# Designed miniproteins, single chains, continued (5): the designs that were tried, part 21

Each design is a single chain, and the fold is of that chain. pLDDT is the mean over its residues in the fold that is shown.

## One batch from the design tools (miniprotein)

Design m16694
Fold by ESMFold2-Fast:
Structure m16694 (fold): chain A 70 residues (1-70)
Amino acid sequence: KSEERLRELGKRFENKELGEEDEEEARRIYEENKEGDLELAVEAQGFITAIEVYKGKDKSLLKPVEYKPS
């Protein structure tokens, strides 16, 4: 299930094991959910961006996002 796959990507990210295979997996999750679950699709797209940054562009930008509506 997409939720379990996203959680697995999170664990790999924490362990610094992310690579091109994980980017491809996140992209597949995005494609599978973009028609049904926008929240999962956005999370998958976030992982793609994070992997790209971590891969060598600017990994110091990786940080949790906090959004708190009033």
Scores: mean pLDDT 67

Design m16695
Fold by ESMFold2-Fast:
Structure m16695 (fold): chain A 82 residues (1-82)
Amino acid sequence: SKEELLSLVDVALNKIYSKMTPEEREKLSRLALKLIDEFSKAKTVEEMKQAAIKFFNELKKIVTSPEALKAIDEAIEQIKKL
């Protein structure tokens, strides 16, 4: 459901954010704005899932912490199972 997807994204972002540098968090802020825009334009939960997966794949390119990378990979797999 939409509520399950939003909850999963929120939990994952809080976990990832705590493991990021200030510079990485600034880059995350820009990606998050793009995700919000894509969510606002999505017509289906499937489109929101695809937007979230794309967002987390982009986030993998900016994080350096192994713990952050693991949390992102876990988030992507959980979204795919919804």
Scores: mean pLDDT 87

Design m16696
Fold by ESMFold2-Fast:
Structure m16696 (fold): chain A 100 residues (1-100)
Amino acid sequence: SVEEEVNALLEDPFNVNAGTRALRAEVLVRLGLMSEEEAKEWARNNQFKEKDEGFIRALKAHGINPYNMTEEERKKLEELFGPLIVTPLSLQQLALLRTL
């Protein structure tokens, strides 16, 4: 589940290094928040793996759930790390993720 995957990333961000970006893209597609074509475009054009790992470490260091972030927290992380996993999501999609 999305919640289990988020919890796994927060507990041990390095356990998912081998597939972090691909797994996140798959989760977004499964939730209907992103098409497979959009997921491929995101994987090609958005943040690199090193930034994804940095993003997860930053979230864990601040005790932040990626599906329950404030808009201010998201913008601060985007300023530091560039486009984040939530950047391709609309406000409606972020609200949906918070209900999981």
Scores: mean pLDDT 49

Design m16697
Fold by ESMFold2-Fast:
Structure m16697 (fold): chain A 81 residues (1-81)
Amino acid sequence: SMDEATRRSQQAYDIAQESYDNFVKGLKQSRLEGLMGLNQTEGASLSSRRISEQNPQDKKTQDYYKKSDELYNKGRELYNK
């Protein structure tokens, strides 16, 4: 089984992926709905960052934060086009 930090960081990444999907779908409806999904993706990335900062030697935790942050940055770039 995964340790607790790895499990929590995986959950944060899963939320980031779901929030990013909601962001893309929301943008097709309106700028406001897109922004709501982007804000959720930011929240997931920030949660993953906290777990990463609390577990600096855990490679899995660091990798999940990087992936969550990449989704947020990708969302920001798409939203600002």
Scores: mean pLDDT 86

Design m16698
Fold by ESMFold2-Fast:
Parts: structure tokens; C-alpha cells; sequence
Structure m16698 (fold): chain A 64 residues (1-64)
């Protein structure tokens, strides 16, 4: 589910597992758990090494 993908993405980012986080982010997007704008912001944060920002956006999506 989208929620499961979001939780796995957060866990992977906290562990520093970028490949696993990216796979779960793509799944979350495809399952409607995040918007395209959220996906773009997360991608920008990850490229900047700002994992706290990426996690915050993911946690916001889960709080729905």
C-alpha cells in the first residue's frame, strides 16, 4: 500500500539506504501516497543531502 511504501522509504532514509528509499518513493508515488510536487521536493532534498527535509515531507504525507 502507499502507506507501507511511505513507512519503508522513511526507514530506509534513516538507515542511509538511498536505493531502497528511492524504490519505495517511486512505489508511494505510483500508489497515490505522494503528489508529483512532493516527489520533486523530496528528490531535490535528497540530491542536496538534506535527508531531514525529505523525511519531513514523507511524514507529512503519512499524517493524512
Amino acid sequence: TAEEALRRAIEALRAGHLDEATRNLIRAYLEGGITLEQARKIGKALRAGDYERAIAILEEALAK
Scores: mean pLDDT 84

Design m16699
Fold by ESMFold2-Fast:
Structure m16699 (fold): chain A 60 residues (1-60)
Amino acid sequence: APLATPPAAPGGGNAPTSSPTTSAEIGEKVRALIAGEALDLSALDEFERAAVETARANLA
């Protein structure tokens, strides 16, 4: 039994995901973007960013 095994690397640690991933949350962000409110896209997860960017592209 190898007792010299180093601790496992944090390769699958989930970031704190306080986002409920509800359609309502995404809809509110899209509505805020349409209303001209400032949105920090870098604070969104990739799924929410894709949805908001797609909506913005469709509006252009």
Scores: mean pLDDT 63

Design m16700
Fold by ESMFold2-Fast:
Structure m16700 (fold): chain A 73 residues (1-73)
Amino acid sequence: LAEAAKSKDEKVRIEAVEKAKESKDLELQTEVIAVASSSKSKRTRELAEELFRKLVAEGADFAAITEAMAKAN
Protein backbone atom coordinates (compact mmCIF):
# COMPACT_ATOMS: atom_id res chain seq x y z
CA LEU A 1 0.00 0.00 0.00
CA ALA A 2 2.83 2.43 0.80
CA GLU A 3 4.30 1.59 -2.62
CA ALA A 4 0.94 2.19 -4.30
CA ALA A 5 0.69 5.57 -2.54
CA LYS A 6 3.81 6.63 -4.49
CA SER A 7 2.11 5.93 -7.83
CA LYS A 8 1.75 8.71 -10.41
CA ASP A 9 -1.74 7.37 -11.12
CA GLU A 10 -4.32 9.26 -9.05
CA LYS A 11 -6.70 6.28 -9.07
CA VAL A 12 -3.99 3.99 -7.66
CA ARG A 13 -3.15 6.51 -4.93
CA ILE A 14 -6.81 6.91 -3.94
CA GLU A 15 -7.22 3.12 -3.89
CA ALA A 16 -4.14 2.73 -1.66
CA VAL A 17 -5.46 5.36 0.78
CA GLU A 18 -8.89 3.69 0.81
CA LYS A 19 -7.42 0.22 1.46
CA ALA A 20 -5.22 1.57 4.27
CA LYS A 21 -8.29 3.20 5.83
CA GLU A 22 -10.31 -0.03 5.57
CA SER A 23 -7.49 -2.09 7.12
CA LYS A 24 -7.92 -0.33 10.50
CA ASP A 25 -4.20 -1.00 10.95
CA LEU A 26 -2.74 2.21 12.37
CA GLU A 27 0.84 1.16 11.54
CA LEU A 28 -0.04 0.57 7.88
CA GLN A 29 -2.10 3.77 7.77
CA THR A 30 0.77 5.85 9.19
CA GLU A 31 3.19 4.33 6.65
CA VAL A 32 0.87 5.28 3.79
CA ILE A 33 0.48 8.81 5.16
CA ALA A 34 4.24 9.18 5.68
CA VAL A 35 5.07 8.01 2.14
CA ALA A 36 2.36 10.08 0.48
CA SER A 37 3.16 13.19 2.57
CA SER A 38 6.83 13.04 1.54
CA SER A 39 5.87 12.83 -2.15
CA LYS A 40 7.03 15.50 -4.60
CA SER A 41 3.45 15.57 -5.96
CA LYS A 42 1.19 18.17 -4.34
CA ARG A 43 -1.89 16.08 -5.16
CA THR A 44 -0.44 13.03 -3.42
CA ARG A 45 0.33 15.12 -0.33
CA GLU A 46 -3.27 16.37 -0.35
CA LEU A 47 -4.57 12.79 -0.34
CA ALA A 48 -2.30 12.00 2.62
CA GLU A 49 -3.61 15.05 4.49
CA GLU A 50 -7.20 13.91 3.95
CA LEU A 51 -6.47 10.45 5.36
CA PHE A 52 -4.55 12.00 8.26
CA ARG A 53 -7.48 14.27 9.14
CA LYS A 54 -9.92 11.35 9.08
CA LEU A 55 -7.72 9.22 11.35
CA VAL A 56 -7.30 12.06 13.84
CA ALA A 57 -11.07 12.64 13.81
CA GLU A 58 -11.55 8.92 14.56
CA GLY A 59 -9.22 9.12 17.56
CA ALA A 60 -5.92 7.97 16.09
CA ASP A 61 -2.72 8.83 17.95
CA PHE A 62 -1.55 12.12 16.43
CA ALA A 63 1.97 11.72 17.88
CA ALA A 64 2.42 8.27 16.32
CA ILE A 65 1.41 9.51 12.87
CA THR A 66 3.64 12.59 13.11
CA GLU A 67 6.61 10.47 14.23
CA ALA A 68 6.14 8.09 11.28
CA MET A 69 6.15 11.03 8.87
CA ALA A 70 9.42 12.32 10.38
CA LYS A 71 11.05 8.89 10.12
CA ALA A 72 10.11 8.72 6.43
CA ASN A 73 12.95 11.17 5.80
Scores: mean pLDDT 69

Design m16701
Fold by ESMFold2-Fast:
Structure m16701 (fold): chain A 66 residues (1-66)
Amino acid sequence: AVDAARAAYEAAVQAKIDETSKKAQELVNSGASKEEVYETRIKGMEEVRDLLAQGRAAVDAAEAAA
Protein backbone atom coordinates (compact mmCIF):
# COMPACT_ATOMS: atom_id res chain seq x y z
CA ALA A 1 0.00 0.00 0.00
CA VAL A 2 1.09 3.59 -0.65
CA ASP A 3 0.70 4.46 3.05
CA ALA A 4 2.96 1.55 4.09
CA ALA A 5 5.68 2.56 1.60
CA ARG A 6 5.49 6.21 2.75
CA ALA A 7 5.62 5.24 6.45
CA ALA A 8 8.65 2.99 5.83
CA TYR A 9 10.78 5.64 4.09
CA GLU A 10 9.68 8.39 6.53
CA ALA A 11 10.85 6.16 9.42
CA ALA A 12 14.19 5.46 7.67
CA VAL A 13 14.75 9.19 6.96
CA GLN A 14 13.88 10.18 10.55
CA ALA A 15 16.23 7.50 11.96
CA LYS A 16 19.10 8.80 9.79
CA ILE A 17 18.40 12.44 10.80
CA ASP A 18 18.37 11.44 14.50
CA GLU A 19 21.60 9.39 14.10
CA THR A 20 23.39 12.27 12.35
CA SER A 21 22.19 14.84 14.93
CA LYS A 22 23.34 12.59 17.79
CA LYS A 23 26.79 12.08 16.22
CA ALA A 24 27.19 15.83 15.57
CA GLN A 25 26.11 16.68 19.14
CA GLU A 26 28.52 14.09 20.60
CA LEU A 27 31.34 15.66 18.56
CA VAL A 28 30.43 19.16 19.83
CA ASN A 29 30.25 17.89 23.44
CA SER A 30 33.65 16.14 23.12
CA GLY A 31 35.33 19.34 21.84
CA ALA A 32 35.78 18.16 18.25
CA SER A 33 36.70 20.73 15.59
CA LYS A 34 34.00 22.72 13.78
CA GLU A 35 35.25 21.07 10.57
CA GLU A 36 34.57 17.54 11.92
CA VAL A 37 31.05 18.58 13.01
CA TYR A 38 30.42 20.18 9.60
CA GLU A 39 31.68 17.09 7.71
CA THR A 40 29.48 14.83 9.85
CA ARG A 41 26.39 16.96 9.11
CA ILE A 42 27.15 17.12 5.36
CA LYS A 43 27.63 13.34 5.17
CA GLY A 44 24.34 12.84 7.03
CA MET A 45 22.54 15.18 4.62
CA GLU A 46 23.87 13.22 1.62
CA GLU A 47 22.65 9.93 3.15
CA VAL A 48 19.21 11.46 3.89
CA ARG A 49 19.04 12.72 0.28
CA ASP A 50 19.70 9.17 -1.01
CA LEU A 51 17.04 7.71 1.34
CA LEU A 52 14.50 10.34 0.19
CA ALA A 53 15.15 9.44 -3.48
CA GLN A 54 14.70 5.71 -2.72
CA GLY A 55 11.53 6.41 -0.69
CA ARG A 56 9.98 8.53 -3.44
CA ALA A 57 10.64 5.75 -5.97
CA ALA A 58 8.98 3.20 -3.66
CA VAL A 59 5.91 5.45 -3.16
CA ASP A 60 5.68 6.07 -6.93
CA ALA A 61 5.80 2.30 -7.56
CA ALA A 62 3.09 1.67 -4.92
CA GLU A 63 0.88 4.44 -6.41
CA ALA A 64 1.31 2.94 -9.92
CA ALA A 65 0.21 -0.45 -8.53
CA ALA A 66 -2.89 1.05 -6.83
Scores: mean pLDDT 81

Design m16702
Fold by ESMFold2-Fast:
Structure m16702 (fold): chain A 114 residues (1-114)
Amino acid sequence: LTPTQRQLRALAEEATASLLYLAKRVGDEEAARRVRELGERIFELIESELTPENLEELLKLVDELEELGKRIAEKALAQAKTEEEKAEIRAIEASFLNQLDGLKDLIERQKKEL
């Protein structure tokens, strides 16, 4: 993998791990399965040729993961029993959103180099 592919992979792995943790925490097996499915597609695309077409598809998948992640976080917040638990969930959500933003920025930079 190129340095760019390794950075994309690391950000995607961290984002999907955070979402899987939250999905498991809320007992949403369907959401967990969808996170794994989207993650696998993202990983495969990152490991392929970074063509303009593949980079555009990556952006679409990242947007889907972001939307799914926000829904998972909302469910987790609704189930949280304490302010401490809510703060933890919000911190995890902020972390994965930052990871996805980093992923999008790196994809856009790569598109400009093509």
Scores: mean pLDDT 87

Design m16703
Fold by ESMFold2-Fast:
Structure m16703 (fold): chain A 63 residues (1-63)
Amino acid sequence: SALVKEAERILRELERESVRRYLAGEAPALTREEMREKAVERLVEEGYSRSEAEKAVDEVLSK
């Protein structure tokens, strides 16, 4: 679905930024739980409900 694809896009962006900041010494790497919460927050900001956002993020993370 479009929502799952958007969740996957956001999670990939968060992973890339987390790795970049970690390698640059700017911040510790994000945990799986932190990535989940940040991705859900971004989807809610885009206009999706929290329950739909959580389901989409969990579907991507369960792969």
Scores: mean pLDDT 82

Design m16704
Fold by ESMFold2-Fast:
Structure m16704 (fold): chain A 83 residues (1-83)
Amino acid sequence: SLEDLRARGPAVAEVSKRVQELIDKALEELKKAGIEPTSEVASRLVAATLQAIGDALDGRPVEEAISRAEELIKQAVEEAKKK
């Protein structure tokens, strides 16, 4: 129910905060490498955030949701560095 989803609020908030911290670090890494994020890279980072929020809403453990998001963010950074 919607009430069950509302009970996930704390987990969603934690996941959102931690994924934002990972994205901030990824953007700093790209900046240090002299790479400006393209719209494609930005889109992949947004997708990682939505995946993590979805995992939290589905009742997946926070650490598992964060690990999946971290992998997606690392892939986006690696693809950006290849060009």
Scores: mean pLDDT 82

Design m16705
Fold by ESMFold2-Fast:
Structure m16705 (fold): chain A 105 residues (1-105)
Amino acid sequence: SRLLSLQNQRLRDSARQQRIDDMSGVITDFILTVKDTADKVAEQLVKMGLSKEVADQIQSLIQNAPNWTRQQLFQQVRDFLNSISDDDRRKIYTFAVMRLILDKV
């Protein structure tokens, strides 16, 4: 019930975008290092409860990654994450973190 100042709104928007940027870095690293085919990754994400439409977008990012610089891929991942729900972002991030950990062991 307190009026939000413009400064508080800007701080909230900046914090949200910083979280998405941090997640985008991890997901970019996952896409650049993943050894599975894009189709198999999409299937695993659907099994985790992601929609086919969201999983297909990740498949497209993996397939197009060799044609992009790391910075271009990061921008594509960031834009994608901004277009989906918080629950979908969390699922994708958890999957990427788990895969990166398994590849280092």
Scores: mean pLDDT 82

Design m16706
Fold by ESMFold2-Fast:
Structure m16706 (fold): chain A 73 residues (1-73)
Amino acid sequence: RKAELERRRRELAERLGVPEELFSDEQIEVILETADKLIEIGDEISLELARKRGDQALIDAIRANRAAYEASL
């Protein structure tokens, strides 16, 4: 988990163009927890819409993305 937090901090710092030391482990963990909750809500809505459209490929993609994210925890 700590190695993953370090990787996420570096990625976030690079994307925002700010120094890594501006982010504490606690700040990164809160960001990841918030993102996880938003992804879960978004996935639920997207899955419902995909089911209504009969888009099996989209359903499979959403499930695969969620599984990959959970596996990174």
Scores: mean pLDDT 68

Design m16707
Fold by ESMFold2-Fast:
Structure m16707 (fold): chain A 91 residues (1-91)
Amino acid sequence: SRAAEMEAAIRDDESLIELIAELLFESLKQISESELIEQNLEQLRELLRELGFSEEEIDETVEAIREKDEERIRRHSRLAARRVLEKYKEL
């Protein structure tokens, strides 16, 4: 049925979002531990703008990374993963 196909597609999307979020979390955590943190954060700001994040959302993400707040970094990684998948589906 179409409902079963939609449920399977949603499960596949959520699984892919979780995988992308985990990869992004590890990448952002590495930025927070990097000696080149400010250079990496500037590049991250540009990438997040291309993904359609607002300046307020970008600033909050950057602050979470500077503060090494794993909970906030993980939250922002999930938001970024969803927008990456949404943008990919529009291609």
Scores: mean pLDDT 79

Design m16708
Fold by ESMFold2-Fast:
Structure m16708 (fold): chain A 84 residues (1-84)
Amino acid sequence: KVPPEIAAFIRDVMRRYNLPMSLFPYFQGLAGRAYYVDHLPVAAVQQVIDRVAVVLSTVTDVSQWPAAMGQVAIPTIQAVRAQV
């Protein structure tokens, strides 16, 4: 479970990019990894969420979203971590 400010940011980003709420658990998993495993500050975790949401917003086929998420999650965390 992620901090409330991160959960609120996930909902805001999903609404902003018109992503279905069925993706919320996947974004929680991504955020949990960035925050608890990679020890990124909240602002950096929010950057990871936003960047991944932008990529998913370009994918029109819902069935491709798990593969797209898996492909971009770790590289995005690493890219944001390099800027912190």
Scores: mean pLDDT 79

Design m16709
Fold by ESMFold2-Fast:
Structure m16709 (fold): chain A 61 residues (1-61)
Amino acid sequence: DEAQRRAQLLAEAQALYEAAEGLEASAKIAYSHDKEAGDYLLRRAEEYRARADALLAQAQS
């Protein structure tokens, strides 16, 4: 079912966006004691957002 496929892609994209937001919040806290840890978490958040964007594009095609 095309609708189920689209729903799955959208759900996965949403989960990745939520994970990225969590990593960004953790990075803000990490910067208070470890800038390198903060930078690492922000990089991971960027990766999750890029993957979410790709899934969203697939869901719209």
Scores: mean pLDDT 85

Design m16710
Fold by ESMFold2-Fast:
Structure m16710 (fold): chain A 98 residues (1-98)
Amino acid sequence: IIREILKLEGEGKYKEAAKLLLENLDRLTPGQLMGMAVAGSIVASLVTASTLRIEDIKNLPEEVLREIVEELYEKFRESLRLMGKRVPKLAKVLEELE
């Protein structure tokens, strides 16, 4: 699961990576999610409100951020809002969905 999510993100398939993470949330511990963020997962960083990938998140095209947010927002709205305070592009996407 973890390797599959990281591989999808490496291929720019962030929407698929977010879906796979959501489908396996009950199998992933908070420590594993943080470990994924350390390993470079943008999706796991957004879910955990981690600053580890903040520069990578800032450098994503707005369209890619929108795809990730659309998948995650129902379950991780608060984490996304916390990250939005550090990434204005993400805050804009969240406002457009609300």
Scores: mean pLDDT 79

Design m16711
Fold by ESMFold2-Fast:
Structure m16711 (fold): chain A 97 residues (1-97)
Amino acid sequence: SYIEEERKSILSLPKEKLIESFKIFFENIETEEDPEIRAAKLRKLAELLKDDPELAKWAVEGGAIEPLKKLLSDEDEKVREAAEELLKVLEESLPEE
């Protein structure tokens, strides 16, 4: 699938580059004016991380939690729902580590 191909590409990067990529991703979300694009990007990331606890942990190390908590207060319902889903995916990786 498209998501599996993206996951394989990302996992080929060194951990430091992955952490930096997650930081840039969330900075781009905070500056994106279109809520449909924000929600779509968050949902796509959630699908990518859903079955990969290590990648989810690196997203947390890249500072994903604080931007996601801010997005839970977003004015757009779809953005809030996508942020909630992604936060749950990240939280599911933490209790096992």
Scores: mean pLDDT 74

Design m16712
Fold by ESMFold2-Fast:
Structure m16712 (fold): chain A 66 residues (1-66)
Amino acid sequence: ASAAAREQVLAEALAGAEKLLAEGVPAEDVVSTLMEGIANLLGEEEAAALRPEIEAHAARVEAQLA
């Protein structure tokens, strides 16, 4: 995928993580759901590359909501 497409998908995934965590979904389940969505849109290699940033963001948001 293009860099612009990766940035857009990442931005939407980070916003989706914040929403799901605020609704009480566990961070582990949020990450799994978002990784599946990203793999479907960008492929498994791009999803794997974005995973650490999504995991770090979900952990930060979960800590802020606790």
Scores: mean pLDDT 81

Design m16713
Fold by ESMFold2-Fast:
Structure m16713 (fold): chain A 66 residues (1-66)
Amino acid sequence: SSSEQALQEIGALTQAGLEALKAGDLAAARRYIDQLRAFAASLTGFERQVAERAVADLEAAYREAE
């Protein structure tokens, strides 16, 4: 389903962002956060809420990695 695909994409972008932060690649992490935010804006309802929470979590991790 499109919902399942959206949740998989949210997970993939979140994982990529976290891996970039772990590697100290802040530029790559910022790109993944921005991609996830743009993806969240294309979603509605539950999937948007999941994506927005993932963006918030990545932004918090990004601030800690600075």
Scores: mean pLDDT 90

Design m16714
Fold by ESMFold2-Fast:
Structure m16714 (fold): chain A 103 residues (1-103)
Amino acid sequence: SDKEQAGDYFSEGVSNYSKGLELYKEGKLVEAAKLYGQSRQKFYQAAKLLEKSPEFKELYDITKKRYQQTDNLYQQLSEEAQKQQEKEEKKKKEEEQKKLLES
């Protein structure tokens, strides 16, 4: 049923969110962003199924909020990951240039 399928997507969303949070705590920002992106997609799929039936309005509203919260975290973390990568690449280039000048 659409309700059961939405439940499966919701559970997958929660699982991916939890894994993403663990990776975020480990400083693995790129891998964490990927999992939050997958989590966001699963909540979106769940919400689309629940939207079809007025009887599931409460579950739809809850799922939509989870989607919005996860999407916001995905956007923020993707920005952090990009800034971290740019900073690391700049540092590597500066270290390489310094070695060339000192040799």
Scores: mean pLDDT 84

Design m16715
Fold by ESMFold2-Fast:
Structure m16715 (fold): chain A 76 residues (1-76)
Amino acid sequence: SELQELERELARLQTVRAVLQGAIYFLQRVIASNPKADKDRLQAELAELERQLAEVDERIAELERKIAELRAQLAA
């Protein structure tokens, strides 16, 4: 069903979100603690991951809204 497909996509995006959050946290720690790190390159990579996280968060919000709407329609 459409609801089941949306719920599966939501679960997938939540996994992607967790991976991106982990990568962001790791890079922030490397930038802060590693004196040999190419900080300009790592900051650029961090910015790209933060951009991807924002896109994933927006998609999750849209899916959650659509799932709620479909659940309401099925309950009526």
Scores: mean pLDDT 87

Design m16716
Fold by ESMFold2-Fast:
Structure m16716 (fold): chain A 102 residues (1-102)
Amino acid sequence: DELEIKIIILQMHAIATAEELKKISSQIPNEEVKQKLIDLADNAIKAIKNGDFEKAIEYAEKMLDILREHQSEFSPENYRKLKVGLESIIADARKALELSRK
């Protein structure tokens, strides 16, 4: 079904984005912040794989909160990449959720 294919494409894109954000997070010198971001990214990936888009959005929003709270722990480049990537995951998950409600 065209609808199912669209959801799969959104899932694949969101997973790929989250995996890149894990890689970026691994470069953060603050071990506590790094571990929290990696754990939340793993949880977001699991939620996306399970089709739990509401949970995926929740985890991505928690990661955005960490970015805001710990902004000084990030280089400007890493902060921008994480913010843009998280906003992308939320957009993909919101679109998948909209499509899945049919």
Scores: mean pLDDT 88

Design m16717
Fold by ESMFold2-Fast:
Structure m16717 (fold): chain A 79 residues (1-79)
Amino acid sequence: STTVLEFEVPTHDPEEALARAKERAMEAAGLEELRLTASWTSDDGRYVFESFESERHHVGIELRRTETGYRVTVTVTEK
């Protein structure tokens, strides 16, 4: 099964937005340890993508900069 979470973070700091996204991803993955498998950030910080793997899940985090902050998409897929 796949769970998709979408939310806004009212910050233009991509590290803060990513930290909040990781917190939500860990909760959705049953608090399993997440191992980073891929990471990409645009030079202007407008787009951030990170991919993780846990024992039972694959996790994707996508950040897209908006006028007021970042739109976050977290995808958690059961293995």
Scores: mean pLDDT 82

Design m16718
Fold by ESMFold2-Fast:
Parts: structure tokens; C-alpha cells; sequence
Structure m16718 (fold): chain A 70 residues (1-70)
């Protein structure tokens, strides 16, 4: 099944919120690692204080992430 998570916050807040939500939803370690990598691709170029919307979709061991500055 495909899981979708949407969070808003500063770069650090959004990253932590996504990680917590994936664990709470019971996503596999491989799925969580894939989601983390895709999320970091969008977040790594932004200043820590930047407010963002992070949209993550996980299906099995694959993930996509969209990071939108607010």
C-alpha cells in the first residue's frame, strides 16, 4: 500500500516529523531509509530556519519526496 505524509515546519522540524510519522505508520527500515534520502535531497540546500512543506510517499522500499519552501 502507498503511504503519503505531509508536514510543515522548519527544515529540522519537518525532517523529524516525517521520520516519526514513518515509524508510527510501521514503515520498514528500507522504506524509511529511502524516504530519508529523498527528503534530504530537497532539504540539504536550504537554510535550517527555512519553513518548508514536505510531502513524502512510500511504497515498499521506494519513496518520493517533494520539498516546497513556504
Amino acid sequence: AKLRIVVEGTVGEAGRAVSEALREAGVSEAGRQAAQLEMLRGLSSLAPETRVRVEVEVEGEKATATVTPL
Scores: mean pLDDT 81

Design m16719
Fold by ESMFold2-Fast:
Structure m16719 (fold): chain A 76 residues (1-76)
Amino acid sequence: MVRLGVMTKEQEKKILEAMVENLSKMSEEEIEKALADPNEWLRTLVKALLEHPEDYEKILKILEEKQQELLEKGKE
């Protein structure tokens, strides 16, 4: 398993590109299932990929902000 924050920016971009391609091949039912996942990080990832498939910098920013939110929430 690859951990976020240990990867290079280039590796993160490649993974995001692969995820966008994979999502484009998924059915609407599979996408809705992913969006309903109890993992808040996974829901945020799928939403970002769907809403901004052409803007990897924006996707990365959304994911980094969400990761920081989840880490801060866990510290309380």
Scores: mean pLDDT 71

Design m16720
Fold by ESMFold2-Fast:
Structure m16720 (fold): chain A 69 residues (1-69)
Amino acid sequence: SSEVQQKLRQLAIEFTAQALLVVGDAFDQLLASTDPQEQEKILEQTKKQLKKLLDEYEKKVAELKSQAA
């Protein structure tokens, strides 16, 4: 339905906005770091945060699609 499509679009916008904030924070941390090992840890933590956001997004999408079935 058009209502489900609008809700899916809103979820995509919210996910994108949250992902941009995570990436921006990681960028600031990387600029402040001079240690390659510390930079690797920042990147690993950033990947985990992005994966968590993606998993939450996919769960919400699945819930909306389930309601449309």
Scores: mean pLDDT 86

Design m16721
Fold by ESMFold2-Fast:
Structure m16721 (fold): chain A 59 residues (1-59)
Amino acid sequence: SSAAASAESLRTSARLAREAGEVLTEKLNKQNADEGRRFAERSEAAVAQLDARADAVAA
C-alpha cells in the first residue's frame, strides 16, 4: 500500500508538471517558438521519467 501511495503521488506530480509545462510552453511560443519547442520537449521527458518511476514503484 505504501508503494501504491508513492506511485499515485508521482503520477499527480507528473500531471501537475505537464499542465504547468504546457502553460509555460504556450507563453514561450508567443515570444520565441524555438524556446517553446525546446521547453515542451524537456517537459515531456521529465513527465515521462516521473511516470516511469511511478510504474517502477508500483511493480
Scores: mean pLDDT 82

Design m16722
Fold by ESMFold2-Fast:
Structure m16722 (fold): chain A 111 residues (1-111)
Amino acid sequence: SLDEEIRQELARFVRELTELMEKGDKEGAKKVLDEFIARLKERYTPEQVGRALIRLGRALEALVASMTGDPEAVAKIRELVEKLEEAYRQGAPLDELIKLFKEAFDVALEA
């Protein structure tokens, strides 16, 4: 199913991201994110991409909690993901959703 395909793509991205974060390769992590978002935009609707970014944001929150244990970083990511979910519900443009997601991603890389 389409939802299963998106889940598999997200799981693959999280694995690649985890390896880059373990190496401290922040620039590689940003590049892989940009390539991943570009692939999602080519294959899925803006609404589907928005939902995928929310799911990825929650996965990012869990990943940072497991890797760093930094409660301040986890709380900030949670706040930004909740803001992303609210923007999605309000029908915000995809570019705004991507911007909010990238803010959460930057917090994760600095954690």
Scores: mean pLDDT 87

Design m16723
Fold by ESMFold2-Fast:
Structure m16723 (fold): chain A 86 residues (1-86)
Amino acid sequence: SVSDKLDALEEAIASGDYSTAVSILRSLETEYVLSGKFRTLPEEDQKRFERYLYELSVLDLKLAIKKVTGQQLSADEQAIFEALIR
């Protein structure tokens, strides 16, 4: 279910498994956002999706700014950055 996917997304973010988090987020975007079904989801699930999308977007922006300002990313930061853009 969408709730199960959101639970898995939350666990992936909490554990720092950003590759899994991005994979789940993109799956949810394809299945519900791009298909026009997002508004048919329970309001709680819509709010959770938007929260996780916001959190990952802020992280991506933070790492992108660090990258474009010529700062070297750590190995962990580089892995997160690559997961978020792919």
Scores: mean pLDDT 82

Design m16724
Fold by ESMFold2-Fast:
Structure m16724 (fold): chain A 59 residues (1-59)
Amino acid sequence: SLVDAAREALRSPDPETQVLAARILGELGSEKAKEAAREMLSTATDPEVQEAIREALKR
C-alpha cells in the first residue's frame, strides 16, 4: 500500500526522500497514515523532515 511504501521511504537516509514520504502520508489522511507519521516524528532528527511530518498530522 502507499502507507507501507511511505514508511519504507521514511527509513531512507536521504532527507529529501523522507520529506516526500511525509507529504504522501499527509495526503492519505488515514488513521494508519497518521500512526506512521507519529512514529516517524519520534525518531526524526532533521528539522525539515520534522516539519513535513507535523504538517501531515494537521489533517
Scores: mean pLDDT 76

Design m16725
Fold by ESMFold2-Fast:
Structure m16725 (fold): chain A 72 residues (1-72)
Amino acid sequence: SSSDALRSKIAALERTRASLEAERAAVEEYLRSHPNLSPVERARLETTIAVLSGAIDFLTERIRSLKAKLAA
């Protein structure tokens, strides 16, 4: 059914988001545990966090939209 297809799509997106959240958490922990990183290395990791955060936000909005469609 279209509802089953929609639920499968939501589950796949939630799995992808969880993976990206785990990756972001790992980068954040690395920054926290390495206070003596060079400014260039720190900026690179902060850029990685920003990119991951953007992807997570995009997936969160997509999941929200699909869940709203499922509820209708």
Scores: mean pLDDT 92

Design m16726
Fold by ESMFold2-Fast:
Structure m16726 (fold): chain A 77 residues (1-77)
Amino acid sequence: MGTEKLLEEVKRLVEEAKSSDSLETIEKALKEVEELFLKAGLEPEKYLDPENPPDPRELSQFFLDSIEEIKALIKEK
């Protein structure tokens, strides 16, 4: 996948959740972001760029911020 594509996919899922009024769609986006976070941790060689790996702390914070943002949308419903 590569780091850039991974970050773009997460951003796409967050925007999809923000633009949706459906709790089901928002919860699905949350699950997909959580799964990408898990996959990036378990198989970094498949999801991250090995020549230019992101800082692990910054990557983790990005995922946590994205998950928190989607969870906030669920609480607003």
Scores: mean pLDDT 79

Design m16727
Fold by ESMFold2-Fast:
Structure m16727 (fold): chain A 52 residues (1-52)
Amino acid sequence: RREENARRIVDALREAVAAGRGLSRRELAEAAGVSPGTLYRVLRELGEVDLE
């Protein structure tokens, strides 16, 4: 559970949505500045907590 990585990912998603762009998992990892493995771990944790 990494709140810092989660915040960066959420901010990247918000910016992409505001720009009218969808992000793939790889593009999301690049925008958030994390590795794809780290992104998968954070999304897995968030998916179990938020289920949205």
Scores: mean pLDDT 62

Design m16728
Fold by ESMFold2-Fast:
Structure m16728 (fold): chain A 69 residues (1-69)
Amino acid sequence: MGRHIVVDVVGSLSDDEAKRVAAEAVERATGQQVADVTVSDREPGKRTIFSVRLSDGTVHTVTVRHLPP
């Protein structure tokens, strides 16, 4: 069973940086290794929604939001 995790960051991230933030958030929340990260939705400079799959097959949804500085 996956959870919906929201991560707020100040300023804009690149796609690679947002993907890293999503993976790190799930690893911190679960203590498990991330196997795959898939982009579900993208709004450049505002938000990216990821589906993050763990090595055990559990999928978490992560929304990375870009807050104004």
Scores: mean pLDDT 77

Design m16729
Fold by ESMFold2-Fast:
Structure m16729 (fold): chain A 60 residues (1-60)
Amino acid sequence: GAAEEGRRAGAAAAEGDLGAAARHASKWVQLGGTPEQVRAAGEAAGGPNGGRLAGDFAAM
């Protein structure tokens, strides 16, 4: 579900796997999540840089 994809996007961003982070962030948005929610999840998992990267990918 959307929450699962958000967690995976944040974890991938924290690990520096930008391709995986982008895929999971896009899927979360497709499942009804907002780019802002993806950014917040990315920040929780990878700090401010992880949040910014995940949010930017979700907004594409």
Scores: mean pLDDT 72

